# Ledger of designs, part 87: designed miniproteins, single chains, continued (3)

Each design is a single chain, and the fold is of that chain. pLDDT is the mean over its residues in the fold that is shown.

## One batch from the design tools (miniprotein)

Design m11202
Fold by ESMFold2-Fast:
Structure m11202 (fold): chain A 82 residues (1-82)
Amino acid sequence: GLEEARELAERAIRLAEEGRAEEAERLVLEAARLYLESSEDILRAIGVTLRAIGLIEEGRLKGEPLEGVRRAAELILEAVEE
């Protein structure tokens, strides 16, 4: 549920800080999936998920994949903590 999404987002932030972009991205996408499935506000959850995916893609396009995935993980963590 939301607690599992939170744990995955926190782990993704740690992996990004360790330079493990691919593993962090995988956990961010899984956290977003759990957040979307568990959210009471489905439209908001869709918006947050799309923004998180956009941050990952923007990071890749700018040559900053670690920054992109870290920002995406932080966004999901903030949404889950509300």
Scores: mean pLDDT 86

Design m11203
Fold by ESMFold2-Fast:
Structure m11203 (fold): chain A 65 residues (1-65)
Amino acid sequence: MENAKKVVEEISKSSDGFEALKLIKEFVEKASKEEIEELAQLISKETGSEVTAEELLEALETLAK
C-alpha cells in the first residue's frame, strides 16, 4: 500500500510520461498482484477515472517493445 501510494505521488509530480512509466515498471517487478491492484485503485482515485491493474500491465508491455 505505502509503496504504491509513493509511486502515484511521483507520477503526479512528474510531467514526463517516461519517468512515470519507469517508476511503475520498477514497482510492478517487485510488487505482488495485490500491490499492483492497489496501485491501479490509487491511480483511479487520483485521476477520477477507472484504471485496472490489467491496463497498467498492458501499458508497461507496450513501452517494452
Scores: mean pLDDT 71

Design m11204
Fold by ESMFold2-Fast:
Order: structure tokens, then sequence, then C-alpha cells
Structure m11204 (fold): chain A 70 residues (1-70)
């Protein structure tokens, strides 16, 4: 269900859930190409999701600060 994960990631763009769906889709795509490294790809996907969620939170914080200056 890679297509459904990609679709949900796009629909929930700029949300924590959307970033998690995108990371999971990428991890599954890598696993399809290299099934023997599935555990590594899943761990990478989880780490990517966490990083993207943190980046999103920082971006929203910066937008908040910029809005206060305008």
Amino acid sequence: MLEELKKKGEELKDTEEGERYRAKALALELTAQDPESAEGHQRWGDALAKKKVEELKKKKEEEKKKKLLE
C-alpha cells in the first residue's frame, strides 16, 4: 500500500502525520528494492519521520516569530 501512504503524506502535507506517512512510504520503497535490509530501512524511516517532525515544528516557530515582527 505504498501509493496510499504517499497519498496520505501529500494530503496531510505540513503536518506531523503527513511527515510520518512520507517517511514510512520511503522506507517501504527502499525495503521493496532491498528486502534483506528491511529492519534498517524501518529504523531509518522512523528516524527520518522524527527529524521531519522536528523540522516542521521549528519552521512553525520561525513563522510565528516572523508574524510577530510584521
Scores: mean pLDDT 74

Design m11205
Fold by ESMFold2-Fast:
Structure m11205 (fold): chain A 79 residues (1-79)
Amino acid sequence: MKIPKELVEKTIERLEPLVDEYPGAAGLIKALKDYVEGKISESELTAKLVGHILIALTDDSPAARELREILLEFIREND
């Protein structure tokens, strides 16, 4: 199933406040925007999201925890 644009846009809005606190957030926002613009596939987006979740699991900062919650919710809503 193609991921709804509204879900992607909501996820971008939730990630934007984290850009100053977590360096990976800017890369994730770019990947989500690239997906909406048709520049990357759903499988490429999913691989990037999973990679960032795995990296964030090694970081106990509040920003990394919030990032993980946002990405896990996005994945669950896409199931």
Scores: mean pLDDT 78

Design m11206
Fold by ESMFold2-Fast:
Structure m11206 (fold): chain A 94 residues (1-94)
Amino acid sequence: MTGEQALRLAREALRTGEAALELAREALEGKPDLTKAIAAALLGIGAIFTGALAVAAGLATGNAEAVALGLKGIALGEEALALARKALAKIDAE
């Protein structure tokens, strides 16, 4: 694995995490949306796994930027999962 591959994984994790967070926020706006909540949860999980791989690859290749962006992708994925769980809880209470 190269430093460029690690950085690409980190950027993918960041983009996936941002998309997951946006969907999770939309799922909570107005009437909770089951499809958006599920999509946000799946993308959030994807961001966490891809981010973890980017951190591991960044550490192995000495690419500090890949480590930093990978950690940010993980954080966004975790926030998206927390918001998706809130949306699912509101749907389940109805």
Scores: mean pLDDT 84

Design m11207
Fold by ESMFold2-Fast:
Structure m11207 (fold): chain A 59 residues (1-59)
Amino acid sequence: SVNEEARKLIEEAEKALEEGDLEKAKEYLDRVSSLMRKMSPELAERAFEVALRLQEALK
């Protein structure tokens, strides 16, 4: 399902952030963005939180 795909991509983005791989985190988040209109609000919120963490790390 779209929600399963989105969850896996979000988990990979979170893992990349934890590892300091900002480029990889951004690539996963770009893929999640293509699913935004079809994913649950809960997953969209989680993706937004990850995007904010990435933005903070890029300062």
Scores: mean pLDDT 83

Design m11208
Fold by ESMFold2-Fast:
Structure m11208 (fold): chain A 60 residues (1-60)
Amino acid sequence: MYTHTFTFPDPATAEAVAAALRELFPDAQVTVTGNQVTVTTDYSVTEWIGLKLIAIGMSL
């Protein structure tokens, strides 16, 4: 299992991203702590989650 942490500008953004990640990757464990989202899952899914978070920020 692998754990990755993503930091956002505010807790509301972190909660919104966590909700989206739970929909996209139901087998991943997603935890929100303040403005940080921690994802624990298999290696490949964690890698793709990182790319999805970047795409959400950069595609806007």
Scores: mean pLDDT 70

Design m11209
Fold by ESMFold2-Fast:
Structure m11209 (fold): chain A 60 residues (1-60)
Amino acid sequence: GPPVAVATAPVPKTGEDELAVRAGDVLEILEEVDENYWLVRNLATGEEGLVPKSYLRIVA
C-alpha cells in the first residue's frame, strides 16, 4: 500500500484542500502533489487533504 507517515506537530487547516492534523496522527501518503505538500489520508478518521511534508516523518 502507500507509505505511512506520522505528523510531528499540529498543523491547522488554512486552505479548503488542506487537512488539519494533530501531532502523532498516522497518515497514509496518497500522492506527492509538489515539493511542499503531500495528499494524505488520516488512518483514524478517513479524512483526506493536503499537509506540508515538513511536518511529516515517514515510518520505515
Scores: mean pLDDT 82

Design m11210
Fold by ESMFold2-Fast:
Structure m11210 (fold): chain A 107 residues (1-107)
Amino acid sequence: MEESLVIVTVRLEVDGDEAGAAAVAELTARRLAERARELGAEVVAVITAAAPGRALVTVVARVPAEDAERVAEELAREAPGLAREAAAEAGVRLLRVDVRVTVVPAT
């Protein structure tokens, strides 16, 4: 069965300390993972990292190879909105969002 990994990386700049950045990263990761599952993907890894004023979220999802581009495009399109919702929930001001999506063959 041919499968691909969709790797979504979200880089966040926030007006806040490390705890605030970590909260936004965790909530963004949760929302992205849930959206990936709604799109029919299996979430295989979630990685978050935070520092004062910045955070990183990586979600790795496994999908059938024929669905990979569609899922990648949808997650790339929605990720900034999900990050904004996460920041609002955390009570942290979001300054910048950068989203990168990569599709790789799953072996």
Scores: mean pLDDT 88

Design m11211
Fold by ESMFold2-Fast:
Structure m11211 (fold): chain A 66 residues (1-66)
Amino acid sequence: MAKTYVRAMAKNMGLEFTDEAIDLFIREVGTDRSEILKAMRKLKEFVGDKVLVTKEDVEKLFESLK
């Protein structure tokens, strides 16, 4: 469920996640849809005009939030 929700939101935001990026994102954020939405907004701001989101992009985002 959560991975499907992340993929759907990513497509709606003009983003494409690698499977490894989705797995790490869910591991860091959890499966609550409201928390996923908040984190997706932060990720979009972080990557800017970038379309492909990799595991490294997700790692850098969560490192920057510490």
Scores: mean pLDDT 79

Design m11212
Fold by ESMFold2-Fast:
Parts: C-alpha cells; structure tokens; sequence
Structure m11212 (fold): chain A 72 residues (1-72)
C-alpha cells in the first residue's frame, strides 16, 4: 500500500496527473480496507504535488503513511 502511495505522489510531482490518478485508483482497488482518511490524505498529497507545493505533498503523504501503520 505505502509503495503505491509514494508512486502516485511521485507521478504528481513529475506533472503526470493521469498516472497519479491511475495509481490512486489502483491503491483503492487493491487495498479496499485502507482508512478513508489515509486515502483522502494521499489525494491531498497528489493535489499539492501537482500545484508544486512539495512541502504540503510530503506532509500529507507522511500523515497517510502514519494512518496505515496505526491500522496494522
């Protein structure tokens, strides 16, 4: 799950919105039991990365990773 989240944000940082959205959908489909809050944080990280706000993208990604680790 974490690897797909990181790949989605990296695609967004590269300006590839299509790949970022594809990876986000793949994350949701392969890991349907992920907390909704974690998915929302990944979506916010993607949006921040596409906007060029790398600081916010990193913050939201780290928050999503924490939510997933707390569920394991």
Amino acid sequence: AIELMEKAVEAAKAGDEVEAQKLLQELIEKYPDLPEEAIQKVAKAIDAALAGDEEKAKKYLEEAKKLIKEQE
Scores: mean pLDDT 79

Design m11213
Fold by ESMFold2-Fast:
Parts: C-alpha cells; sequence; structure tokens
Structure m11213 (fold): chain A 100 residues (1-100)
C-alpha cells in the first residue's frame, strides 16, 4: 500500500538520521567540523522521516488503518526527538569550535 511505502521510507530515513547522529557524537571529541556535518545530515534525514511519517499517518487515518497510523505517529515522534537532539548537539559543537 502507499501508506506502507511511505512508512518504510520514513523508517529508513529515521535509521539514517540515527546513524549520522551517532557518528557526530563519536566525532565530537576528535573532529568538531566533521561532527557538525554529520549532525546536519542527521537533521536532514530526521526532517524527511518526520514529513513522510506524518503523510503516512494522515493517509492511514483516512483509510481507517489505526495500526499503521499509530506506527507512523511513533516514527514521526522519534524523528522529532532526533531533530531536537541533533540541533542541540550541532549548537554545542558550533560553540566549542568558536572557543578554539
Amino acid sequence: SEVERLLAEAEADLTKGQEYLKRGKELFKKNIEEAMKDYEKAINYFTRAQKLAQEAADLAEKEGNTGLATRARIVSAAAQDGIDEAKKNYEEAKKKLEEL
């Protein structure tokens, strides 16, 4: 279904966002500029995941598929948490770079 396609794409983007966020954290003490680039990539993937998950949730609700709508909302919430964390970590990295 279109809902399942959108949700699968959202989940893939969520996973990529999480991978870049993790790499950014690992690089923060070794290479702040590369950490910032990975945080920006994380934000982009999480933003895409949130948009696709919201679209999937809306479509699932219109189709009366409460299970897929719930799953899509969980993905959307996880993506929002990822955006918030990646943005916070980006600002911390930026501040630390300015102190060097």
Scores: mean pLDDT 92

Design m11214
Fold by ESMFold2-Fast:
Structure m11214 (fold): chain A 66 residues (1-66)
Amino acid sequence: SKEKEEREKASEEVRKLNEEAAKLAEEVGPEKALEYLEKAAKEAKNPFLKEGLEATAAGVKTALEE
């Protein structure tokens, strides 16, 4: 189904963007990783991609506040 295809593509993109964010966290800092993920989530057109990125960004934000 179209929904299944969108969900699979979203899962793959979330993984790639999370890998990129992890590199930013190591090279620059977790604040830059958070900015990257928040921007990607705001620009995401696929609702599953947006939801996945928002969840990851929320996790990073919570860790930064601890």
Scores: mean pLDDT 81

Design m11215
Fold by ESMFold2-Fast:
Structure m11215 (fold): chain A 101 residues (1-101)
Amino acid sequence: MDIERVLTILYAVRKGDIEREEAIKLLQKILGVSEETAERIIDAPLEEQLRMIAELTGVPVSTVREALRRLQEDPVLFTAASLIVIGEIIEIRLEEERKRK
């Protein structure tokens, strides 16, 4: 599910459905990357995004491309991934409130 979640986050930030800062934090949490690397992924062209995700997750780029196709073709999978992402955004916001920032 990590690849599907990452792809859903990238789609949501490009649509304006989530804030750039929230997308950065989610990518850092899921992929274990720095803020700079997360920003580079968000700003990259789609083909480069797929390659970066493949390298970070240790799978072939074909696996990431297939996950993207499945998200586009399966509304249930897309909905499930979207709900997980929404839950993670809520967790980030609650953690920020605990830090009082």
Scores: mean pLDDT 80

Design m11216
Fold by ESMFold2-Fast:
Structure m11216 (fold): chain A 68 residues (1-68)
Amino acid sequence: GPAGARSGAAAARAGAAGDATAASTLGYEMHKVADNPEQAAYGRLAAEAGQAGDAAAASTYGRLAHEA
């Protein structure tokens, strides 16, 4: 739904800006409000990447969650 799509797009933008903390938070939110299992899985991976400080991976997974 719109909430899942918005969170995925926001996570991708945060990761692209180098904000791993914001990307992690938004990825976790995507995991909670995901419209489908693929979107939930990418949201979780974005959160994990952000927690590890990998902003590039968090950005990629956030984008994939948005596209799922």
Scores: mean pLDDT 72

Design m11217
Fold by ESMFold2-Fast:
Order: structure tokens, then C-alpha cells, then sequence
Structure m11217 (fold): chain A 93 residues (1-93)
């Protein structure tokens, strides 16, 4: 399913990037966040991808390209566009 493919792709990011995203998301929400929450919640997944762009823009570009493709194939143009914009930021680094 789309959800399973997205979750697997997000889980493929390095442990240090995932840990940094958990810490940042927990601070933003004022409540504890888990890695599973980053995979299930699209707004928290975006925090994970922003951390990837900052820490490893080349890896982030690969993951964002695949995410944009997955959402576009599923007919979710808003999510696809969101990840395509972040992809442009990663490619500009």
C-alpha cells in the first residue's frame, strides 16, 4: 500500500537524522514523539525530511524524489507538490 511504502522509505533514513527529527517534533508539539509517529503523521514526516535536507541534502533529494513520485502515482497532487518543493531546496544545497 502507499502508506507502507512511504513508511518504509522514511524508516530508511539514517538513525541520527530520525533521532534529530524525533527531538525536534517533540519540542514543537510539547509532547513525546516516536519514530512511528513520524511515519504515520504527514506533518511530522515533513519535520523528518527537513532534518534530512539540513544533514544530508543528497540523500534527502533521493528520498524526496521517490516520495513525490509515490504520491503523484496515488493521485495526491498536494502531497506530491509539497515534497517536490522540498526536493528543490535539497537540490539547491
Amino acid sequence: SLRERVAALLASLPADIRAAAVARASELLGAPVTEADLQRNSNLAYVLLEEAVEKDPALAARVLSELAKLYREAGDELSAKKYEELLKEAEAR
Scores: mean pLDDT 83

Design m11218
Fold by ESMFold2-Fast:
Parts: C-alpha cells; structure tokens; sequence
Structure m11218 (fold): chain A 95 residues (1-95)
C-alpha cells in the first residue's frame, strides 16, 4: 500500500550494501534518492541513475549494479503510472 516507503527501504538497504563494498559516493546518492523518492520521484530517479553509472565505473559487484538498476526501473514505473492512459499501446518485442 505504501510503495514509496518500500522503495525508500530498499534504496537504504542498497546504500548499506554499497558502503560495505567501499562505494561511499554510490551509497550517498542512494540515500539522497531514498529521501526524495516520496517528495520528488523524478529527481530520485536521476540520483539512482547516477548511482548506477558510478557503481559501474567503480567496479561494484554485479549484484549491487543489478539491484540499483531494478530500483531505478521501479521508480520510473511509478512515474509512468500517472501517464498511463486507458489505451496502452504496449506492443513489446515478439520473442
């Protein structure tokens, strides 16, 4: 029911994981994103995107990189919810 609170919790858990790996700047970006995800999810998404780029540049574990990417996707989905019309033309790639 409180999607933003769950996102905030997961971003903070990722920040703790990043700190344990010595990725202090990545952790700071994730903590700032967690604070903003409820108030300004657009800016939170930008911060998570920067955290993802920095984590890749710093050679973070793939698990951390993947988890940051997943949370970025979730924030972007929340932002998209307000833009979803009754007629979604979601023709995804045919496998």
Amino acid sequence: MKTFENLKKRLLELAEKAKKEGLDEVAELLEKAADLVEKDPEKAAELVDKALELAEKEGADMDIIVEIGVELGLIRMILAVDRIAENPSLSSVIP
Scores: mean pLDDT 75

Design m11219
Fold by ESMFold2-Fast:
Structure m11219 (fold): chain A 61 residues (1-61)
Amino acid sequence: SERDRLVLEFARRLEAAETEAEAQAILDEFEAQLAALVSPEELAAIRANFERYIADHLARK
């Protein structure tokens, strides 16, 4: 699905991000694109999962 494609694409881009600013910009872009495809509740849940993912990655850098 378009949603699944978008989620996988942004997961890859977040994994490749080298800075907090880059990761945040990618997440903001993802949220904007996904908002057209999912409910606000689903969007909030997906964003929260990605924010945890970013926090984990940045804690290792």
Scores: mean pLDDT 76

Design m11220
Fold by ESMFold2-Fast:
Structure m11220 (fold): chain A 74 residues (1-74)
Amino acid sequence: MAERLVEEADRLGREAARAYDAGDYERAAELLERAAELLERAAEASEDPELAEALRRAAEQLRGLAERLRELAE
């Protein structure tokens, strides 16, 4: 299950990149926040503690990026 959530998060990340290229920073931020949520769920579903920690850190980084993009949208 964790692999499926990571795959979905990756797809949202690619959609966020396309939104960013189009200048849709609000949309990009929204997609990154959804990707971060999926990575957190993947971390909870993971039986590997090292992988779970890496996924939580990745989610935190995506949330930070989303916050910065929202500032650019203003």
Scores: mean pLDDT 85

Design m11221
Fold by ESMFold2-Fast:
Parts: C-alpha cells; structure tokens; sequence
Structure m11221 (fold): chain A 76 residues (1-76)
C-alpha cells in the first residue's frame, strides 16, 4: 500500500518542479525578482522532500534533494 509520506514526498517534488518551470518563465520575461522568489520556493520544497525521504529511510535520496536545494539557493 502507498504510504502517506510517499505521496507527500511526491507532491513536494512536483511542487519544486513547477516552481523551477515558473522560474524559467520569469527569467525568459526578464523578471529577475520573480525568478529568485520561485527558485527560493523550489529550494524550500526540495528541503521538505529531503526531510520526508529521510523519514522514509532513503538517506541517499534525501541527500540528493538537499544538494539540489543548495544549488538552487546559490542562484538566489
């Protein structure tokens, strides 16, 4: 059976992907402030995904999400 935390993790990852696409759109429009805000939101979702992955016992996946979040924060 699907664990509720697996669905929560999937939702956080999907939200991060949506914010990354929104950031790309803002960048294409020359809106640097909106781009930075979306990158920040994407990083926050990935940090939450990492926490959920760790709670599910997937330390490798948690580290991957933390590293991606850190890379996004470096762009802000």
Amino acid sequence: MIDEKEIELAMEVISAAVYKVAADTARAKGDEETEKEYLKLAAEELEEAARLAEELGDEELAEEYREEAEELREKI
Scores: mean pLDDT 85

Design m11222
Fold by ESMFold2-Fast:
Structure m11222 (fold): chain A 97 residues (1-97)
Amino acid sequence: MREEAMREAEAVLLLLAGEAYLEEGKYEKAIEYYTKAIELAPETALGARAYALLGEAYAKLGKLEEAREYLEKALEIAEKVGDEETVRRARELLEKL
């Protein structure tokens, strides 16, 4: 439990850094940070959010097949953990692909 909480805190910082890179158009750098967040907290609400952001970054790079796969994974985990916000975002992004 304590180790999980620490890993989730680190994942939050990685997501924030990735979001900053995504806003700057540095999509490959954003992908690097989101991938690290997934490694720390894969089957959590933070992991689901990281998958959704990873899908958005791949879509920005024109890699629509990879974007779809990551968004579907985000939806799967978000539904399992009850993260309604990530469910909504993943569905919206999938509809725009």
Scores: mean pLDDT 84

Design m11223
Fold by ESMFold2-Fast:
Structure m11223 (fold): chain A 87 residues (1-87)
Amino acid sequence: MLEEARELEERARELAEETGDPVYERAARLAFELALALDAIDKKNEEALKLAEEALRLVREAVETGDEKAVKEAEKVLKELADLMNS
């Protein structure tokens, strides 16, 4: 998951430069934040890993499709993940 999040960040940055579509800049930021979270997650925290997996899926969808809804959903899941990790 961590390597994929880093790859998605790089791909989203490339797409943002190529297209100028702000959805890809947002996707790159989310992929970066997800990579930071994944580096900090305890591998035994099953709930956090499940949220991280869902966030990764949504970021991947946003990068592949440019769907703003996928970006918004990823932002929500990533906030839930951050709240869980800070509790």
Scores: mean pLDDT 84

Design m11224
Fold by ESMFold2-Fast:
Structure m11224 (fold): chain A 75 residues (1-75)
Amino acid sequence: MLAVSESDDKKTFGISVPEAGTYTIKAPETIKDGDVLIVYKASDKSDYKYYTVKNGEITVDFKEAGAYGVKKYEK
């Protein structure tokens, strides 16, 4: 089961992934359908992918267990 923790500014939240696999992550209440989230590896922020929120959630395929960060893509 995923563990999720929010940052104080609610712009970023952390995910602890127990094992590689596909997980459905519920977006925070401040995130809306159609918003884009960046999911990145905490140890390497250049290892990131974009996910579009649908029905208040994103479905992410994690290639390995570990710590990941998620933030809203803002232009």
Scores: mean pLDDT 73

Design m11225
Fold by ESMFold2-Fast:
Structure m11225 (fold): chain A 87 residues (1-87)
Amino acid sequence: SMMEKLKEKIEETIELLKELGYEELAERIKEFFEKNPNPSMEEEAAIALVHGAALDVKRNGKDDPAAMAALERAIRATEHLIERKEA
């Protein structure tokens, strides 16, 4: 189902972020989706963006400045969404 695919993508994103050293963000994302079981399309899109960027960094290496910059932008956007929902 669409919800099962989203849950799988969230779990994969958490694992990717942990592998890349973003442990704190990985925990924040996990807690966010545990508290928000019906994410918005914007929240789903943000996770998809982080997933893609993190996977790109894993594949192309941490020494690719363009890939790292894209991941950091995706992370900032996701942090902003979490903070807005918690406010």
Scores: mean pLDDT 81

Design m11226
Fold by ESMFold2-Fast:
Structure m11226 (fold): chain A 96 residues (1-96)
Amino acid sequence: MGLEELEERIMEAIENKDYELALAMLTAIAVELGKLGKFEEGERIKEEAIKAVENGDWEKLEEIAKEAIEVVKSLSEKDQERIVKGAKVAYEEVVS
C-alpha cells in the first residue's frame, strides 16, 4: 500500500467506527516515527489517539490521523515507505 492508500484506509476505519483498526494503524505509525528518532511526535500521536478512542471522540481521532499523515508526508520518500510498511502489517493483522 502507498501513503495515499494508507490515509484512505485510516479515514475509512474512523468513518466506520472501526477504532481497533484505526488505532492499530496509528500506533504502527507512532512506533515507526520513534524508530526514526521522532519519539516525542510518535508518543504524542499514540497517546492522543488512545485517549480519543477511550472517550469515543471519533472527530478528534480523525484530527489526530490527519496530523499523523502530514508528519509522514514531511519525511523522505524512504522514511515514508518504512512507515507505510509498518502500518500495512498492522492493517493485515487486524483484518485477517
Scores: mean pLDDT 83

Design m11227
Fold by ESMFold2-Fast:
Structure m11227 (fold): chain A 64 residues (1-64)
Amino acid sequence: GPASEYAQKAGEAAKAGDAEKAGEYARLAGIHGGSPEQGERALEAAKAGDNEKAGFYAAGAAAG
């Protein structure tokens, strides 16, 4: 669904070093039927440059 698609885009943006897009997509994953809390954690990880954690939390946002 849309949450999983946004989480995938967040992970891809994080791997590309685009923290702003990674955080935006993770937040969208949360509000579209995932976990808003995990989406917020993905955004914080992306802002910190932790692309691995950003991807992990983005996946959690889609699952929640």
Scores: mean pLDDT 74

Design m11228
Fold by ESMFold2-Fast:
Structure m11228 (fold): chain A 64 residues (1-64)
Amino acid sequence: ANSPFNLGLILLRQGKYDEAVEQFKQAIKADPNFAEAHYFLGRALEAQGKLDEALKEYETALKL
């Protein structure tokens, strides 16, 4: 399989938000300082209506 981050982007594009969230979390587990993974995790969480969780991920991405 390709990197979890790239798979997450494909899943997000397909509207598979639950699967995209899982892949972005795997990318963050491999590299906690991966700002883009935190940003796109925020995007996927926002699409799920999880606004408070999305905001925390956006704040993390901004600080990296």
Scores: mean pLDDT 87

Design m11229
Fold by ESMFold2-Fast:
Parts: structure tokens; sequence; C-alpha cells
Structure m11229 (fold): chain A 59 residues (1-59)
């Protein structure tokens, strides 16, 4: 949901939203880049992306 997205670090949140707007699916390469920039695990990036997708679907 949108509220869960707001709880994410801004860098992670903005990156997953941008990736979702660019294409409807996040690649492994994009996950690695976001994880490195935000200082989080690949698993955290995947979960953040799933939250962003769900927020878009609920719109």
Amino acid sequence: SVEELRKLPPELRDAVIEALQKNKKLTDEEIDEIARRAGVSRETVRKAFELAQKAIEES
C-alpha cells in the first residue's frame, strides 16, 4: 500500500517507483543496482518493488 511505501528509505522508494514506471517488471540487474545504491539486500528491493506494484494495482 502507499503507507508501506512511505516507510521505505527515500532512496529505495524512489528507485523502485522509477523502475516500475520505466517497465512493469524489475530485472535482476536493476535489483542489484538499487540494492547497492540504497545499502539494502536484494530481498529488500524485491519486497519494496512488490509493495510498489500493489500500490499501483490498487489505484
Scores: mean pLDDT 74

Design m11230
Fold by ESMFold2-Fast:
Structure m11230 (fold): chain A 77 residues (1-77)
Amino acid sequence: MEEAQKEIEEYVAEQAPRLLELAERAAAGDEEAERELYRLQAELYEKMAEAAERAGMPELAELYREKAREYREKAEA
């Protein structure tokens, strides 16, 4: 479990500059940036789902996959 958390933290750190840029643009009313922000959040939840599955937590992995699906749907809307 500790290893899964570290993996997520590393991924978030790698994406942090892009996340901040997209968040600032979305806050300014950029719909394209808002969609990209939702896609990035969906990718984060997919990484969390993979980590949860490896940790032997299939129910948590399914929850994160559902969250990823929700954010991808928001990105398309």
Scores: mean pLDDT 78

Design m11231
Fold by ESMFold2-Fast:
Structure m11231 (fold): chain A 65 residues (1-65)
Amino acid sequence: MEEEQQKIEEVSKKLAEAVKNRDYEKLKKEIEELEKLTGKKPGLPTEVSPASREVRELLEKAYEI
């Protein structure tokens, strides 16, 4: 879990950068990486860091467009 949390944090920063630059290609790539790292298990709020929560909001915006 430690390594996965580290990677989630790194991906979170990359996602924030991609959103700021409106680089949808990079955004999509980072979204895929995040989904791989977090898995697709519903109800993992305890495993989500504050940084991951911010990333989730960015993902919601990205998926809307």
Scores: mean pLDDT 60

Design m11232
Fold by ESMFold2-Fast:
Structure m11232 (fold): chain A 130 residues (1-130)
Amino acid sequence: PEDLARLGEAALKLLEDPDDAEALLIMGNYYLTQGKYEKAIELFEKAIELSKDPVLIARAYYNLGLAYLKQGKYEEAIEYFEKSIKLYEEAGLLAPMAYRKLAEAYEKQGDLEKAKYYQELADQYIQQLS
């Protein structure tokens, strides 16, 4: 809790740096853990606007998906997890955690066939990373 508060204060200071998309992502994650989903979303969107790093943008899209999933906004969660996966795959990286969350979002919508498909894909990719 104390370390998290100090991290939040450091991230706030770094938000004055126009190139610090990583600080915005860190601060967005802090608000996400506090249940402040709207504030987290604003910070992740700002990180995407400032970054040219496709891996950082993929991380921000994944975190947007998490925020929308926690709000019960499953269509938006699916969209952002799909955007995250696309950028990770274009970078030559596997995205098993994003596929797992995509499966969870489809399950919450009642699309059990898509949920099963993406869960199996996530499990396959986790085996490849092990």
Scores: mean pLDDT 84

Design m11233
Fold by ESMFold2-Fast:
Order: structure tokens, then sequence, then C-alpha cells
Structure m11233 (fold): chain A 69 residues (1-69)
């Protein structure tokens, strides 16, 4: 699992972001292998927060999130 790439699409809530972050860290997923996919600005913001909780910087998190229309 440590070398597994993961795409996350968290719900727009702090509780869900924290739950997802804890699950990924407990599974041994490397932060550098986590990417975000969002379909709204709210999901983009939540996904950036999740990636930051995994240990990425704001800049790194922003570069790893794709917002689709």
Amino acid sequence: LQNTKVIVTPANSTSTVNQTSDTLLNAGISPENVFGLADSQQQTNATISLLEQLGLTLTEAQQRVITIP
C-alpha cells in the first residue's frame, strides 16, 4: 500500500477530511502518492486541506488537485 497511488474526493466537511486522512495514513499511503479530484470549488478546498493533513505543503497540495467542471 505504501507505493499505491490514490485519488481522493472528500466530502465538504472537516469530519470527513479528518476521517479520510487518518484512514490513508493508517493504511501506510505515502503523501506523495495522493492526488485530489474535485468537481466544485468547495471540494477543491476540502481536498487541499486533506492533502495538507497528509503532510504536503499548500503549494504541493494545490498542484495535486484537479478540479473538473
Scores: mean pLDDT 69

Design m11234
Fold by ESMFold2-Fast:
Structure m11234 (fold): chain A 73 residues (1-73)
Amino acid sequence: MTPEEKGREYVEKAREALKRGDVESAVEYARKAAELGLTEEAARVLAEAGALAHKQGDDELARRAHEEAERLA
């Protein structure tokens, strides 16, 4: 499996975590995707994770996710 293929697998897992409302797992998978060079896709997922965390009332997690998204963009 190439790093790009593995990175896309992590992006997919992050999106599945977001569908379940699991922001923590989404952030972790997005970080792994970014490490494999999928920084743009990871930034998009982190921005969505931050928005979801804010809706769930977790302002600290939302802030951290948005900060990481901005660093990758």
Scores: mean pLDDT 84

Design m11235
Fold by ESMFold2-Fast:
Formats: C-alpha cells, sequence, structure tokens
Structure m11235 (fold): chain A 63 residues (1-63)
C-alpha cells in the first residue's frame, strides 16, 4: 500500500543504480508499487529512494 511503512526482513544489496541497499530491520516508506515483485521505497533512516524486492519487506500497514 502506497504511504505504508514496511520493515526489511533481511539485508538487501543493491545490484543496479536504481536499487536501494537496506539493512535487516531498516524501516522504509512505500512510495509506489512498480509490479508484483518490486516496490519504490524511501529509507526512513537515510532518506534514500530506490527499488527493492517486495519479498524483502514486511508491510506494517497504515498508522
Amino acid sequence: MVGAVATATATVAATRPDELSLAAGEEVEVLDVLNADEVLVRSLSTGAVGVVPLSALTVVGSA
């Protein structure tokens, strides 16, 4: 869900310039759902924006 907060369930390593690296337990805001496997997110700790696998995130829902 766009605008939802999600937590990284595992370390994510960026392999492309449009991808975002995340540490396990890092919180992100979902900005857009690109497809079934990928989302555009913003890191709440760094402010960086990039694409991450949806499977690496647990969506906490809207506050």
Scores: mean pLDDT 76

Design m11236
Fold by ESMFold2-Fast:
Structure m11236 (fold): chain A 55 residues (1-55)
Amino acid sequence: MEKEIEEAREELRRALEAGDNTGVAKASQRLMDLVGVDEASRIAAEEVAELRRKA
């Protein structure tokens, strides 16, 4: 399970960097399915914060 979560997180990160809205939606859905809404929201917030920190 942890490896699948890490893969989904990496897919989300790449999609965010590429501006791929479809990829973001897919990766977010996969994270919710794997870890639930609360944890998926936390992960998404971290990835968005990291992207904004670099911008």
Scores: mean pLDDT 79

Design m11237
Fold by ESMFold2-Fast:
Structure m11237 (fold): chain A 65 residues (1-65)
Amino acid sequence: MDLPDIDPEAAGRVIAQLARDKGPEHAARGLKGLEAQVPEYADAIRQAFLDALPPELRAEVEKLL
């Protein structure tokens, strides 16, 4: 099953919002779960997620990935 309805940028921004609301560990787990579900979009989702994070949260998340 191909998921053509996935917007990697929107998905990344949703996970970035989780980092701001729930912390970097919660967001890292969410990202890994989503990457496992849609591996073909994993790099794009990860890039959009990291780009949407403030520098401090990005550094903490990168330590967990």
Scores: mean pLDDT 78

Design m11238
Fold by ESMFold2-Fast:
Structure m11238 (fold): chain A 65 residues (1-65)
Amino acid sequence: MELLDKALEAAKKKNYDEFISILEEAIQQTTDPRLKRLFQRALEFAKKKNYIGAISILETAKKLA
């Protein structure tokens, strides 16, 4: 999924504002309820500045997509 790869790249560059924006877009575009729930959890962790936790959830989502 192109959005997921973009989110991970933004996090790698420490561009967390872009990372959060991409996660919000991914939640809106995702039709799989399980994947949407994982993106929502990643967004919550990112908003709490737990970027390691957010990235870990996205790596899990990538394996399921």
Scores: mean pLDDT 80

